# Designed miniproteins, single chains, continued (4), part 25

Each design is a single chain, and the fold is of that chain. pLDDT is the mean over its residues in the fold that is shown.

## One batch from the design tools (miniprotein)

Design m12839
Fold by ESMFold2-Fast:
Structure m12839 (fold): chain A 66 residues (1-66)
Amino acid sequence: MSPEELAERLKEGAYKMAKSGMSEKTAIDMAKAEADHAKEQLSEEEYERAVEEARKGARLGAEEFK
């Protein structure tokens, strides 16, 4: 999986979790756990970008739930 694919996957996953009623923080924590499994294959910049995309997804999902 490319860093770009991972970032989009984490963003979509966090969005769906938050949209279904999971807290934004929990959705992000779960996305970070998934990113941590791949972090040895990612640069620090790629890891930070994947986590930031997950934060954006979680925020959008939380807005849709409210």
Scores: mean pLDDT 79

Design m12840
Fold by ESMFold2-Fast:
Structure m12840 (fold): chain A 111 residues (1-111)
Amino acid sequence: DAARAEALANLETMEESGVAIGGALGAPDTEVVAIVGEWDPELGRMVAVAEGVGRGPGGRGEAEAMRDAARRAAAEGRPEAAELAQAVADAMEGRDPAAAQERARAAVERM
């Protein structure tokens, strides 16, 4: 899957916990993959802790992928990763962006 490969490549360039996205961003009805990564200081690299997929134009695919990643992270007992992904989705959708950005920052601090 090209979208997933791109998300993983983007994750590998990161040096702190966060989110990586791959796929045809903003393109109509193409798949977007979002990966929540946690920085592992012992390995000196990012570790993928949750993945999500989404579809749709104009940022909808990105928000759906983040929501899917949040749901999967929660199901796997990864509440900090779930909160990060949900906060990023809320910010992308314009749902109280300032509060959403603060929630994302707080989640990263716990990872």
Scores: mean pLDDT 80

Design m12841
Fold by ESMFold2-Fast:
Structure m12841 (fold): chain A 83 residues (1-83)
Amino acid sequence: SKADILEALRARELAEVRARLEARFGADGEVTVQEAADTAGLTEEQKERLAEILGAGVDDRVTVREALEAIERLMEENVRAAL
């Protein structure tokens, strides 16, 4: 189904974002919301939503793990909007 294809694409994109963030900042590292958004290739509007999900400002530091969880949620919302 379309949903199955979009979910598979989301999982692949998340894995690629994880690899980039971990390579740049370390798996146990910290990253600003701005740096996480830039590394994930997010637009300004998506960056604002990411900051809202994290409850943080764009210059605030979060863990790479927290950034990835928030990016996963953002990607899930985008998939649901596309259905």
Scores: mean pLDDT 84

Design m12842
Fold by ESMFold2-Fast:
Structure m12842 (fold): chain A 82 residues (1-82)
Amino acid sequence: SLLEEAEELFRKAAESEDPSKMASYWSAGGILLTAYVIEGGSKEKAYQVRKDGIRRLQEAGWISPQQAQQLLQQLDERIKQL
């Protein structure tokens, strides 16, 4: 499932040891999540997976609490278009 593969890539991004690997996994997960939505997948499920990914990046120290809040606010605005 594209959704499950995207979630796994976001987990690998958070668990990465260097910024380059983190960015690569995060980008790959985002691409698969977009493909999932284009193929008729649930936007709500896709946004939840991305929200969880953002929180994992914050917990791992890759992004600040302020950056996480900004990204979560952008997701909440996109959900209104469901």
Scores: mean pLDDT 83

Design m12843
Fold by ESMFold2-Fast:
Structure m12843 (fold): chain A 69 residues (1-69)
Amino acid sequence: MEEERERALREAEERGRRAMNMSSKELAKIAIELGEKLGRKDYVEKAKELENSPASENRKLLQDIVDAG
């Protein structure tokens, strides 16, 4: 249980660092995948709209998706 929690935290930290260096296109791709998994077409459409926007907009969308899931 504790080892699995530590692994999950380590993976979350690695994903967080990766997200900080991700382009808007890469962040949008992740948001599309998460939106599809949640069955939320509105998130998928928003991610496609933000593909060419600043990375900060796509990071906010990803956070909104996580908070909604």
Scores: mean pLDDT 68

Design m12844
Fold by ESMFold2-Fast:
Order: structure tokens, then sequence, then C-alpha cells
Structure m12844 (fold): chain A 89 residues (1-89)
């Protein structure tokens, strides 16, 4: 998987969340999680200095994102997706 393919999935996931297609969002999130587990080179980027977000392992971000999607909390889901995107360009 290339970084470009990862960002394509992240964009599709964001669109699914924004459209309220939570089943699609969960399927895409599962693919993102698999990519991060099988491509460790993607997970090596730290949060940039001065970013207004906490440094969290991707596993914790993915778990919280699943919960937000399942609860229909679109705002929290998009916030967590942004945190994940900042760590893994």
Amino acid sequence: MTPREFWELMRELKEAIENGDYQRALELLEKVEEILKTNPYIVKQPIPQGADVEELPFEQIVERLKEAIENGDKEEALRLLDVLGVQYP
C-alpha cells in the first residue's frame, strides 16, 4: 500500500462519515486499521510540534473512531480522523 492509497481511503472514510453512511465508514475504517498494522512505515510520523492534539497510538484513535461512528457522533468521528491524518500523512 502506498501513502497515496492510504490518503485515498482516509478521504473516502471522511466522505462516508459526512454522508452518514456509517456501515461504509466502518468498512473503510477496518481497511485503514489493516493498512496501519501491515505497513509500519506509515505509523512512524509523530504529531507535529504545536499541533493542538494529543499523541495517541493509532490503535486508540481507531477504537475511539469506531465508537464515534457507531454512536452517530459525526463531529467526534471527523475530529479523530483529523488526528489520525496528522500522524500518518
Scores: mean pLDDT 68

Design m12845
Fold by ESMFold2-Fast:
Structure m12845 (fold): chain A 67 residues (1-67)
Amino acid sequence: GVDELEALLAASRARDPVAAAEAGRRLMGTEPYLDDITVAMLADLPTETRPGPAEPGAFGRAVLDLL
């Protein structure tokens, strides 16, 4: 839910892919419509300044590799 999303975004701002992956894993547990790719893209949002392609950037890929 909201707490897991806030934890994911906070970990992303801190550039901590391990904490972001843990928060993303918990978020997927509460939101069954979210997949690992979408969570990785959400993790990129606070650290990337532009919309990218429909794929994770460098930080999101590191998070995805830990999911």
Scores: mean pLDDT 71

Design m12846
Fold by ESMFold2-Fast:
Structure m12846 (fold): chain A 71 residues (1-71)
Amino acid sequence: MKVKITDASGKESVLPLDLFVGLLAKEFGKEVAEKVREKIESLPKGGSLSQEELSEISPELGASIKSITRV
């Protein structure tokens, strides 16, 4: 599965989910990374997590990422 990430500066990236979750674990810790993985896996194709939903998981995560979309 791939995800499209829009960061706080508006830059877009497309990454494999496993790679992205690994990067989240390094920056925000394993618990935050696992919560994000679970939410993404629950999304339909084309579904997105908003900055508000990301901020509910971690305020630091919501400050860094505007949206995550399941490709």
Scores: mean pLDDT 86

Design m12847
Fold by ESMFold2-Fast:
Structure m12847 (fold): chain A 68 residues (1-68)
Amino acid sequence: SMELEKEEEELYKYIGMKPEEVERIRELERQYLASNVPEERERLAAELQALSAPYREKRKEFALEKYK
């Protein structure tokens, strides 16, 4: 959806995530959605969480500003 894509771009820009990190996250998300193997999904989810963890507080700030 256009709104979701716009919000994702605004989020990544707000939290200062590097383009390489954004692309890595998107690649892991694609792999996660394509996987039917529980163990693979668990590994991918863990890596996604590790990559987003440094930005967790900034994501909360963004949500408070945008989703009142």
Scores: mean pLDDT 76

Design m12848
Fold by ESMFold2-Fast:
Structure m12848 (fold): chain A 94 residues (1-94)
Amino acid sequence: APSRAQVLAAAGALLAAALEALSEAKKREDQGKMTPEQKKLVEETVELASRVVELIERDAPTAQLLAAVRELARKLRELNEALGLDIPVPEIPA
């Protein structure tokens, strides 16, 4: 099982990647170049990122934080694909 330190490091890297992706999405939204489906993916990414931050702040169990980190990583890959972004998604420990 991954250590607490490994999961926290992955969470931090993933949150940084999510902020970069959301910044790029905001530029496209401001240009009127976003579909409703793409906007929904942005909203879901924001919700999952907020969940990861909340779990860190509450010192939630490592397994619960790891599950949230995995969900955010999956959603960020979906957002990258939907918007044609090449933002690196960090490796999530097994």
Scores: mean pLDDT 87

Design m12849
Fold by ESMFold2-Fast:
Structure m12849 (fold): chain A 55 residues (1-55)
Amino acid sequence: MKVITNPKTGKKLVETESGVVLDLEVYEVMLKNGQKPDKNPSKETVEAIREELSK
């Protein structure tokens, strides 16, 4: 796992072992939901996380 900064948004990104890149905030929410994101998340999961981040 590698953490990088997104130059456009200023947010931190996480690169998983499978090469999937997620926002650090998205990664944290997925872990709290009991998901281990080593592949691209489902659309339902992404929508839930986007709503949380939009708050």
Scores: mean pLDDT 66

Design m12850
Fold by ESMFold2-Fast:
Structure m12850 (fold): chain A 90 residues (1-90)
Amino acid sequence: SETEATALVEEALDLESQGTPESKYKAGLAYEQAAQVYEQLGNTDLAIEAYELAAKRYRSVASTFPEAAEKALDAEVKAGLLDLKKAVLK
């Protein structure tokens, strides 16, 4: 639901404000979950934005959490594929 996606984005913003590597990683997870909900709802632009934000958070903590590098790449690929679909279906 839109309410679920909005709540996940608000959770991610709160987590980002805490400024720790763990809170930034959790913000990445929340953005990724929001992106999945937006994608399911067909809100492609919001899904792309949320995947890009998730990837950015994961990249920022990859030195602390090595698994975050793979999560960042996965989110980047998902955002890129949605951007490509948007361009092709013009």
Scores: mean pLDDT 86

Design m12851
Fold by ESMFold2-Fast:
Structure m12851 (fold): chain A 99 residues (1-99)
Amino acid sequence: EKEELKKKIEELKKKAEQEKKNAEKFKEDAKLSREAAEINRERAEEAEKRGDVRKAVSLYSAADINEAGASTSEMLAEKAEEKAKKNEEEAKELEEKLK
């Protein structure tokens, strides 16, 4: 009875900890993708300025892909944080039933 509840609480806390780690990883991925987008945009502007339309288009395209990737990673981070919160709330509810 008490042992089963303690084990379930421990499993929920471990899941919450893992989701927090997942969120931090996705936030770092988003940051790197945003930085890559900025670099590609600057390179595209330089190519455009010298009349290299093909290179400029390619680099703007790469920047757009990097920005889309960053937005996806940001969304995944938010979902991971919500899962962590849900697991922590479930663990707390079970702890209150245990005392």
Scores: mean pLDDT 89

Design m12852
Fold by ESMFold2-Fast:
Structure m12852 (fold): chain A 86 residues (1-86)
Amino acid sequence: RAEELAREARRAIEELKRAADRGDSKGVRDATYRAVRLIDELARLGSPEYPQLAAELVAGMIYAVSTGDEAVSKAASEGYREALKE
């Protein structure tokens, strides 16, 4: 159900931000990957929540970059790229 996917996507975006705050590059990569996959599924379902969640994901990734931690910034980019390969 699109409603459940939207909730999980928001949780993944929050996990991304928390991992970035901790300097947890693996957590950032994993959370970014999960968020991208969930948002992609919402887009395929034609969910009206897709544009807002896509914007929230982009904001979360920009937040990771804004920490100034190179490993965290690279992890967000890697999670995004890896998710797009599927």
Scores: mean pLDDT 84

Design m12853
Fold by ESMFold2-Fast:
Structure m12853 (fold): chain A 87 residues (1-87)
Amino acid sequence: APASTQQQLAQLQQQIAGYQQLIANLDEILTKQPSDLSAEAQAIQNELLSIMKDNNDPRSLDEVIQEVKAQLQAQIQQLQAQIAALQ
């Protein structure tokens, strides 16, 4: 059976909330000292550093975070457009 409009809206809203939380954790990494990071922000920082090391990425962590934030913001805008089309 096809998903109801309400179920589709709930799924899109949940995805946006997930991206907003990730952006908040990335902002925490950019603005706080390493000792003041939440467990979630620390885990994200460690994952990004691991990926950068594996790819021999010459960029700073801050540059990588800014790029990831921009991509997440673009994805949120696309999801918001989908929600608007369903309402």
Scores: mean pLDDT 85

Design m12854
Fold by ESMFold2-Fast:
Structure m12854 (fold): chain A 89 residues (1-89)
Amino acid sequence: MSTAELAERLAEAAAIAAGEVSPERVEAAVRRAAEAAGLEVLEVRVERRGDEIRAEVVLRDAEGTARGVAVVRRVGDSTEVVEREGEEL
């Protein structure tokens, strides 16, 4: 799995979790998970805007730096993944 794919997956998991858990707790959990995997977290940000939650994670490993972004939308009692991206920086 590339650093970009890993950042994307962590961002998606964070955005989904932030529907039920506070942004601060999700950000702390992402940092712990990345550290356990031997990755450096340069940035983790979870933001809620109305019915949408956006998560952004920037990770660094020995190969380089990558950014993952995910946006989820709450529709009634369900959550939909609206956007998911990973890119090398």
Scores: mean pLDDT 79

Design m12855
Fold by ESMFold2-Fast:
Structure m12855 (fold): chain A 94 residues (1-94)
Amino acid sequence: MREKLEAELKELEAKIKALPKDSPERGRALNKVGALYYELGEYEKAAEYYKESIKILGENAPAETYGVLARALKALGKYEEAEEYFKKAEELLA
């Protein structure tokens, strides 16, 4: 339900405000925000939040985050960029 996703977004936004800018906990929270925007069909916002999450988490960013970012980019018609992130997800699963 859309209302449930919007309520979860509001809770995560409040949590993010309390966290240090580059903390791993903030990186994980941003990944969850990206997932909620993806479920809402807001692919541009989803991609932005996933990219910020990856930037904060660095080497500890999960392969699944790269995979969902690639799917969001593909939904936006950004096929070449999506292919790069799909390859990164595959490399992390090897």
Scores: mean pLDDT 83

Design m12856
Fold by ESMFold2-Fast:
Structure m12856 (fold): chain A 66 residues (1-66)
Amino acid sequence: QFSTEQIDAIAREFAEGDAERFIKIRQLLQDYNNGKLEKDGKTLESNINALKLPDDKKERLKALLQ
């Protein structure tokens, strides 16, 4: 479980100045924290892939949520 400060920090780091990506990452982390995100590996991976992150960052974000 992430604090609000951790969610904002992670979203800023992974978004790298992209405001749309920041909002999407923040929403994903909030939904994960609140149990609103389907936690099956396929759905989680699909949501992360939709963020269009570089492969290294995609794998790091997956590791944070697994």
Scores: mean pLDDT 76

Design m12857
Fold by ESMFold2-Fast:
Structure m12857 (fold): chain A 72 residues (1-72)
Amino acid sequence: KELAEQLLKGGEFALKGGHYDVAIDAYLKALEIDPSNEKAIKGLEEAIDKMPENHPRREEYRKALEEFKKKA
């Protein structure tokens, strides 16, 4: 879980900096390690909501988020 915590901190830092794609990647990796991590789920949701609506990977990220929310 230490690695997941590092990814959460990296994701939060990227999110604050406006790097939504980097934040999403970090949160997704954290969820691969700890699928029930509520902080990662919320961070991922926030990053997806703030990224451009026309981003080509937005639907992919939303689908992943929904799957993790069902397991938390």
Scores: mean pLDDT 78

Design m12858
Fold by ESMFold2-Fast:
Structure m12858 (fold): chain A 75 residues (1-75)
Amino acid sequence: MLEEILRKMIERLGAEEARRVLEGAAALLDAGMPLSDVAQLIARETGLSREEAELVARAIAEDREGVLRLLDELA
């Protein structure tokens, strides 16, 4: 599921912008922004559903490096 959502981000934004959104989301989570607020920003930037954006935000919170690596592999 995460892989499919990341592919959708790449299709909508391109790989460079998708990566920028994920890096920005990671920085906001590191700064202590609530996960729900970060998910809302991801949804706004990407056009993902709330549910998809929340899954992405949770994945970044659990393994930021793994999510960014997966995005690079898909791009």
Scores: mean pLDDT 86

Design m12859
Fold by ESMFold2-Fast:
Structure m12859 (fold): chain A 60 residues (1-60)
Amino acid sequence: MTIVLSKVVPPTQEAIDKAKKELLERAKKLGLVPVAVSVTDVTLNDGTPAQLVSLLARSP
């Protein structure tokens, strides 16, 4: 089984790094193996610039 864990954060390196760490810890807590991480520029519905941090994980 594969699952995507994601978080939307402000467009700063600090926020991106924190989100990556939080997603990795969450995957570890769920017993999942991280496969890939992506960071994508997104614009929220209100016009706010943000980053979508996504972690693709799989079962062991």
Scores: mean pLDDT 82

Design m12860
Fold by ESMFold2-Fast:
Structure m12860 (fold): chain A 90 residues (1-90)
Amino acid sequence: MEEELRRRLVEEAFRLGDSAIEKAQKALDEGNEEEARKVIDEAMERFRASAPPELRELGDALVDSMRFGIDLALEAYRKRREREEAAKAA
């Protein structure tokens, strides 16, 4: 039972992280850094609120890991976009 709950929480975190990255990337494509950050913050807040009390420490660790991974993914995405824009301008 507990292992199933932990596994589901981890799977939900990965799904939420992927969804947040996709939405944030779309906001960045529109030049809206503020919307990108808002999407991430709202997703993390909802996930933290949904975690069972007995899994709070795991939930907090997953939020920290997701934020770190999302920041890395968005930085890589920004650098790729900058290179593509530079190539188009040349």
Scores: mean pLDDT 79

Design m12861
Fold by ESMFold2-Fast:
Structure m12861 (fold): chain A 87 residues (1-87)
Amino acid sequence: AAARIEALEREAAEHRAAAETLRHMAETGEPPPAETLERLRPLLLEAERLRAEAAKTLPPEEAALAPIRALEARAREAEAEAARLRA
């Protein structure tokens, strides 16, 4: 149980960090630190794929928000599952 809770908490933290990174980039136009980009690279690559897919049907500003919302939703799901396992 503990190992699964720790894995879910790590997953939630990584997805939240990726969502915050994308939101910061969208709001400021500035890249995050290189170490943050390397750490979150797989999630940021998936986010770009989701944005590109959303851009086929949504305006650019809404398409940019799609991966952020998806990452935040996954973080909430992982946090909720971890909370259930702790109970």
Scores: mean pLDDT 81

Design m12862
Fold by ESMFold2-Fast:
Structure m12862 (fold): chain A 69 residues (1-69)
Amino acid sequence: MTTYDAVLAAGDVALFDRAAAMAQAIAAGNTEEARRLSEELARELEKRGMHEEADAVRRDTARAIAAAE
């Protein structure tokens, strides 16, 4: 499951916009901002009971940052 899949499962446009902002931060090499946005997104998913989706967001962000190095 990717961040995109997790956000689609939540069905919330605001979460989709947050995922897009996180992807842009990763592409820009802003790893601190990407991690902050990823954690905010994951916490919102956890509040909704979407624990698997929250874990997927955290893993996807970590992989994307590693790949950008």
Scores: mean pLDDT 76

Design m12863
Fold by ESMFold2-Fast:
Structure m12863 (fold): chain A 88 residues (1-88)
Amino acid sequence: DEQTLSLLKNTITNSSSVEVQVKAVEALGELAKELIEKGREEDEPLITEIETILEELTKHSDESVAEAARKSLDEIGVQALKNAVGKV
């Protein structure tokens, strides 16, 4: 939900721990994948917002965070493709 998204964004921005930031990035990716699996049209704006945040994080100064963001985006893309091929 929007509240969970806000919490994860705050964790990524304000945490002093790279490990915690990486886990929050992974959680964002899992949230987006879950929403895509549900296939609800009303969740499309939230999925788009998560993808935008992850794209910004691919430019993060810490390579571990940037790598986690890239991996999450790849997994989201695969999930979206599976849904598009399997459902339409």
Scores: mean pLDDT 79

Design m12864
Fold by ESMFold2-Fast:
Structure m12864 (fold): chain A 94 residues (1-94)
Amino acid sequence: SMEEKQKKEDLELGQKNIEEMKRLTEEHLALSRLAREGTPEEAKKAEEQRRENFDRMGRAGNEAVASYGKGEGPEGAEKASKLVAEAFRRMAAA
């Protein structure tokens, strides 16, 4: 049915957004090292990119929660919210 197809697409979109957050977190960790170890100019550019990536993380997290919510209801949204919170906590710890 169209409803079964839509649920599958929503869950796949949710998973892709969680994977995107993981990629952005790894990039953020690399940029954090550059900000610490690079020249003042490199550190400034790394910090600017980190801010942009943090905004992208917020958008990906919101989409993940919305997509899992559509696919699995409030329980799916809650599970996605916990994964989003973990990703932001890892990013903040860098």
Scores: mean pLDDT 85

Design m12865
Fold by ESMFold2-Fast:
Structure m12865 (fold): chain A 72 residues (1-72)
Amino acid sequence: SGREAALGGHIGMAASGGEQGKKAGDLAYNRGVEAGTPEGAAQAMEDAAWESGNPGAYFAGRVVADGARQAA
């Protein structure tokens, strides 16, 4: 689900980027939950990670979203 993808991305971003990753993950989680889809969650993660300047968080969020999309 989109919410599950957003949660996974939030965790991945926090793990990858310390405090900046946590901020990006929180923003991505809220936007991803609002989108309601794994694709929307992935886009939210990309946008938030770009704003944070952390490419690792961006890729982590994308991978989690892809996994959730296949499971859905």
Scores: mean pLDDT 61

Design m12866
Fold by ESMFold2-Fast:
Structure m12866 (fold): chain A 100 residues (1-100)
Amino acid sequence: MNAELALKASSPAMKILFGAEAEKTLKNKTNIPQEKVDMLKKMVEEGRKAGEENFEKLVKEGENLNGSELIDKAVELLNVPRSEISAELRRQLEQALAQL
């Protein structure tokens, strides 16, 4: 993870994005190691705490979206300027979401 992604990961928008993907993973996968389940549950809690209304909307609307589509939906829903998401940052986010 690069420094830009590390800084962005602490933002409410990133907590909501990663929390929504974690919730999707917990609902759709049946064979998740316990340590990963605990990590995903923590990410869901942090996402909810960062903005409960926006978190619930992203979970509901993101249910059938892939990582790239979920990023676009989060950017739209959270009103993040598209210029703040560089091609490199988007690639890093897609890779990080794929690990969940």
Scores: mean pLDDT 76

Design m12867
Fold by ESMFold2-Fast:
Structure m12867 (fold): chain A 78 residues (1-78)
Amino acid sequence: MKTYTLTTADGTKVEVPGDIKELLKTVEAELEKLGYSVEQITGAVLRLIGVIIDGELEGKSEEEILEAMVEEANELLA
């Protein structure tokens, strides 16, 4: 199973399994650790769900969707 790396604004690196649900949980937990509000965390999760929906509608593979989600998550955590 492929793992992905999330990088926070402070340079902390977090390893995530190649699973959409685990990636969403990890992003939520890391944003919470960084002190983001519930509203900000909810907005970030909705952005990631949008990436999933767009990828599914475009016929992208699960790996392509996961890679797009990791890119978006790294932008959100920066």
Scores: mean pLDDT 80

Design m12868
Fold by ESMFold2-Fast:
Structure m12868 (fold): chain A 81 residues (1-81)
Amino acid sequence: TQQIVGDAMTAALEAAREAYKLGYKEVAHEIGKLLQEAAGGDAEKLAEALEKSAELARKAGPGLEEIAKRLEEEAERVRAA
């Protein structure tokens, strides 16, 4: 639904902001770019952007593991919608 897509986008932007506050500015910037590229696309494009964002967070190190997990959960939610 439109609500699920909107909630996932909001959660992902909050996750990117948290990564930025933790000092992972480059990762936060790349996540924001992926989300912006998915904006106006279909649910599949958003799910792909969320999955790739989670991978970037995981590669950044253990400090972003919880953020990566949240992004993965949001991707699953969007794919199930």
Scores: mean pLDDT 82

Design m12869
Fold by ESMFold2-Fast:
Structure m12869 (fold): chain A 91 residues (1-91)
Amino acid sequence: DEESKRLIERLTELAEKARKEGLSDREIVVLAAIEYLRFHGVEIDPEKTSDEEIIRKALELLLKEISEKKGKEPTEEHEEMKERIIEEVMK
């Protein structure tokens, strides 16, 4: 839908800008996760919340949204993807 497309566009623009400013891939992902959470009305204090926790919360919210749009529970494949993304970004 149009709202989801605008969110993806904003996250992409933020990631590109942050990369040009010399931020690491991890920092870019954390900033994108914060924007995604804010878009859904979840306020995060980045100074008091770990990078892993921010990414985890954003991915959990994303998986919930995808599942609700499909009228299904999150799949085992989605949970595996979430853990892989967290592991890759955190190391």
Scores: mean pLDDT 72

Design m12870
Fold by ESMFold2-Fast:
Structure m12870 (fold): chain A 82 residues (1-82)
Amino acid sequence: GSSAPSEVVLEGELNGKKLVVLLEVDPSYTFASLKDTIGSRGDYPKGILLYAKTNLPPEQAAQKLSELLGAELTIVEEVPAK
């Protein structure tokens, strides 16, 4: 794929709580699979805040994260990375 690096915000709902995923998309990233990059970032008592990093295009990453997390995720923001 010819996708440029981007930063993506995904929103959805998991177990009745708001789910936000902060996703870094970098086509050159080869350190870990998308699943292995998923982690919590700080304390978020009103819902679930996760971070992930991938070399997949944003739409494919959103689909895979939806499958991995069992939630319907929508891209709400997409900006060029750094």
Scores: mean pLDDT 76

Design m12871
Fold by ESMFold2-Fast:
Structure m12871 (fold): chain A 88 residues (1-88)
Amino acid sequence: SAAIEALAQQAAEALRRLMLAMGVSEEDAELGAQALLEAVRTAPRDELARLLRDLKAYIESIIPSLSPEAQQAARQFLAAVDALLEAL
């Protein structure tokens, strides 16, 4: 749906910003964002929900070890993932 696509684009952009804040190259951050968009477009809903929950748990676990800038980006990404999960 158009609503899920919009939320997916927001989550992908938030992931790109998080990866950049963590020191990932612009090229690899774009690849990560595109991989998330592709997963939203192609994965079965139950597999996508599991992937997003697993990714959320992983990001939450690493937040204390991140720089302040990366922590802020991680919080933005978690909010976008929560919005996407609620729409699935």
Scores: mean pLDDT 90

Design m12872
Fold by ESMFold2-Fast:
Structure m12872 (fold): chain A 69 residues (1-69)
Amino acid sequence: SEEVLDRIADALARDYGIPREVAKEAIQYAIELLKAGKTREEAADELSKRFGLPRDVAETVVDIAEALL
């Protein structure tokens, strides 16, 4: 649900000080990477590279994406 994604993105933006739209795109991209067969480590690396997220934030986004699968 896009409404669920919006709520999660708002929470990540508040907790980690990133823009809401970046949080939303990062979650969606993490879902795509996991569906493509990437490992958690590979997905976190790609999120850090694409969005400039710290490693711990990228790993949290991957955990959220796994929960949404």
Scores: mean pLDDT 85

Design m12873
Fold by ESMFold2-Fast:
Structure m12873 (fold): chain A 60 residues (1-60)
Amino acid sequence: SSLEARLREVEAEMRQISKEIDALIAEGYSPELLKRIDELVERMLQLAREAVALRRQIAA
């Protein structure tokens, strides 16, 4: 279904963002890196909320 396809896309983006955050953390501390991490964390939270909503719709 289109919902299952969207869930796969959301989960793939979340995996990619997780890898990017891990790479940035490994680079050490700077205000610019922290700002980029904050932006990625906010995007991750948005995707996590979407994934929960999609899983609920698929299970219904």
Scores: mean pLDDT 87

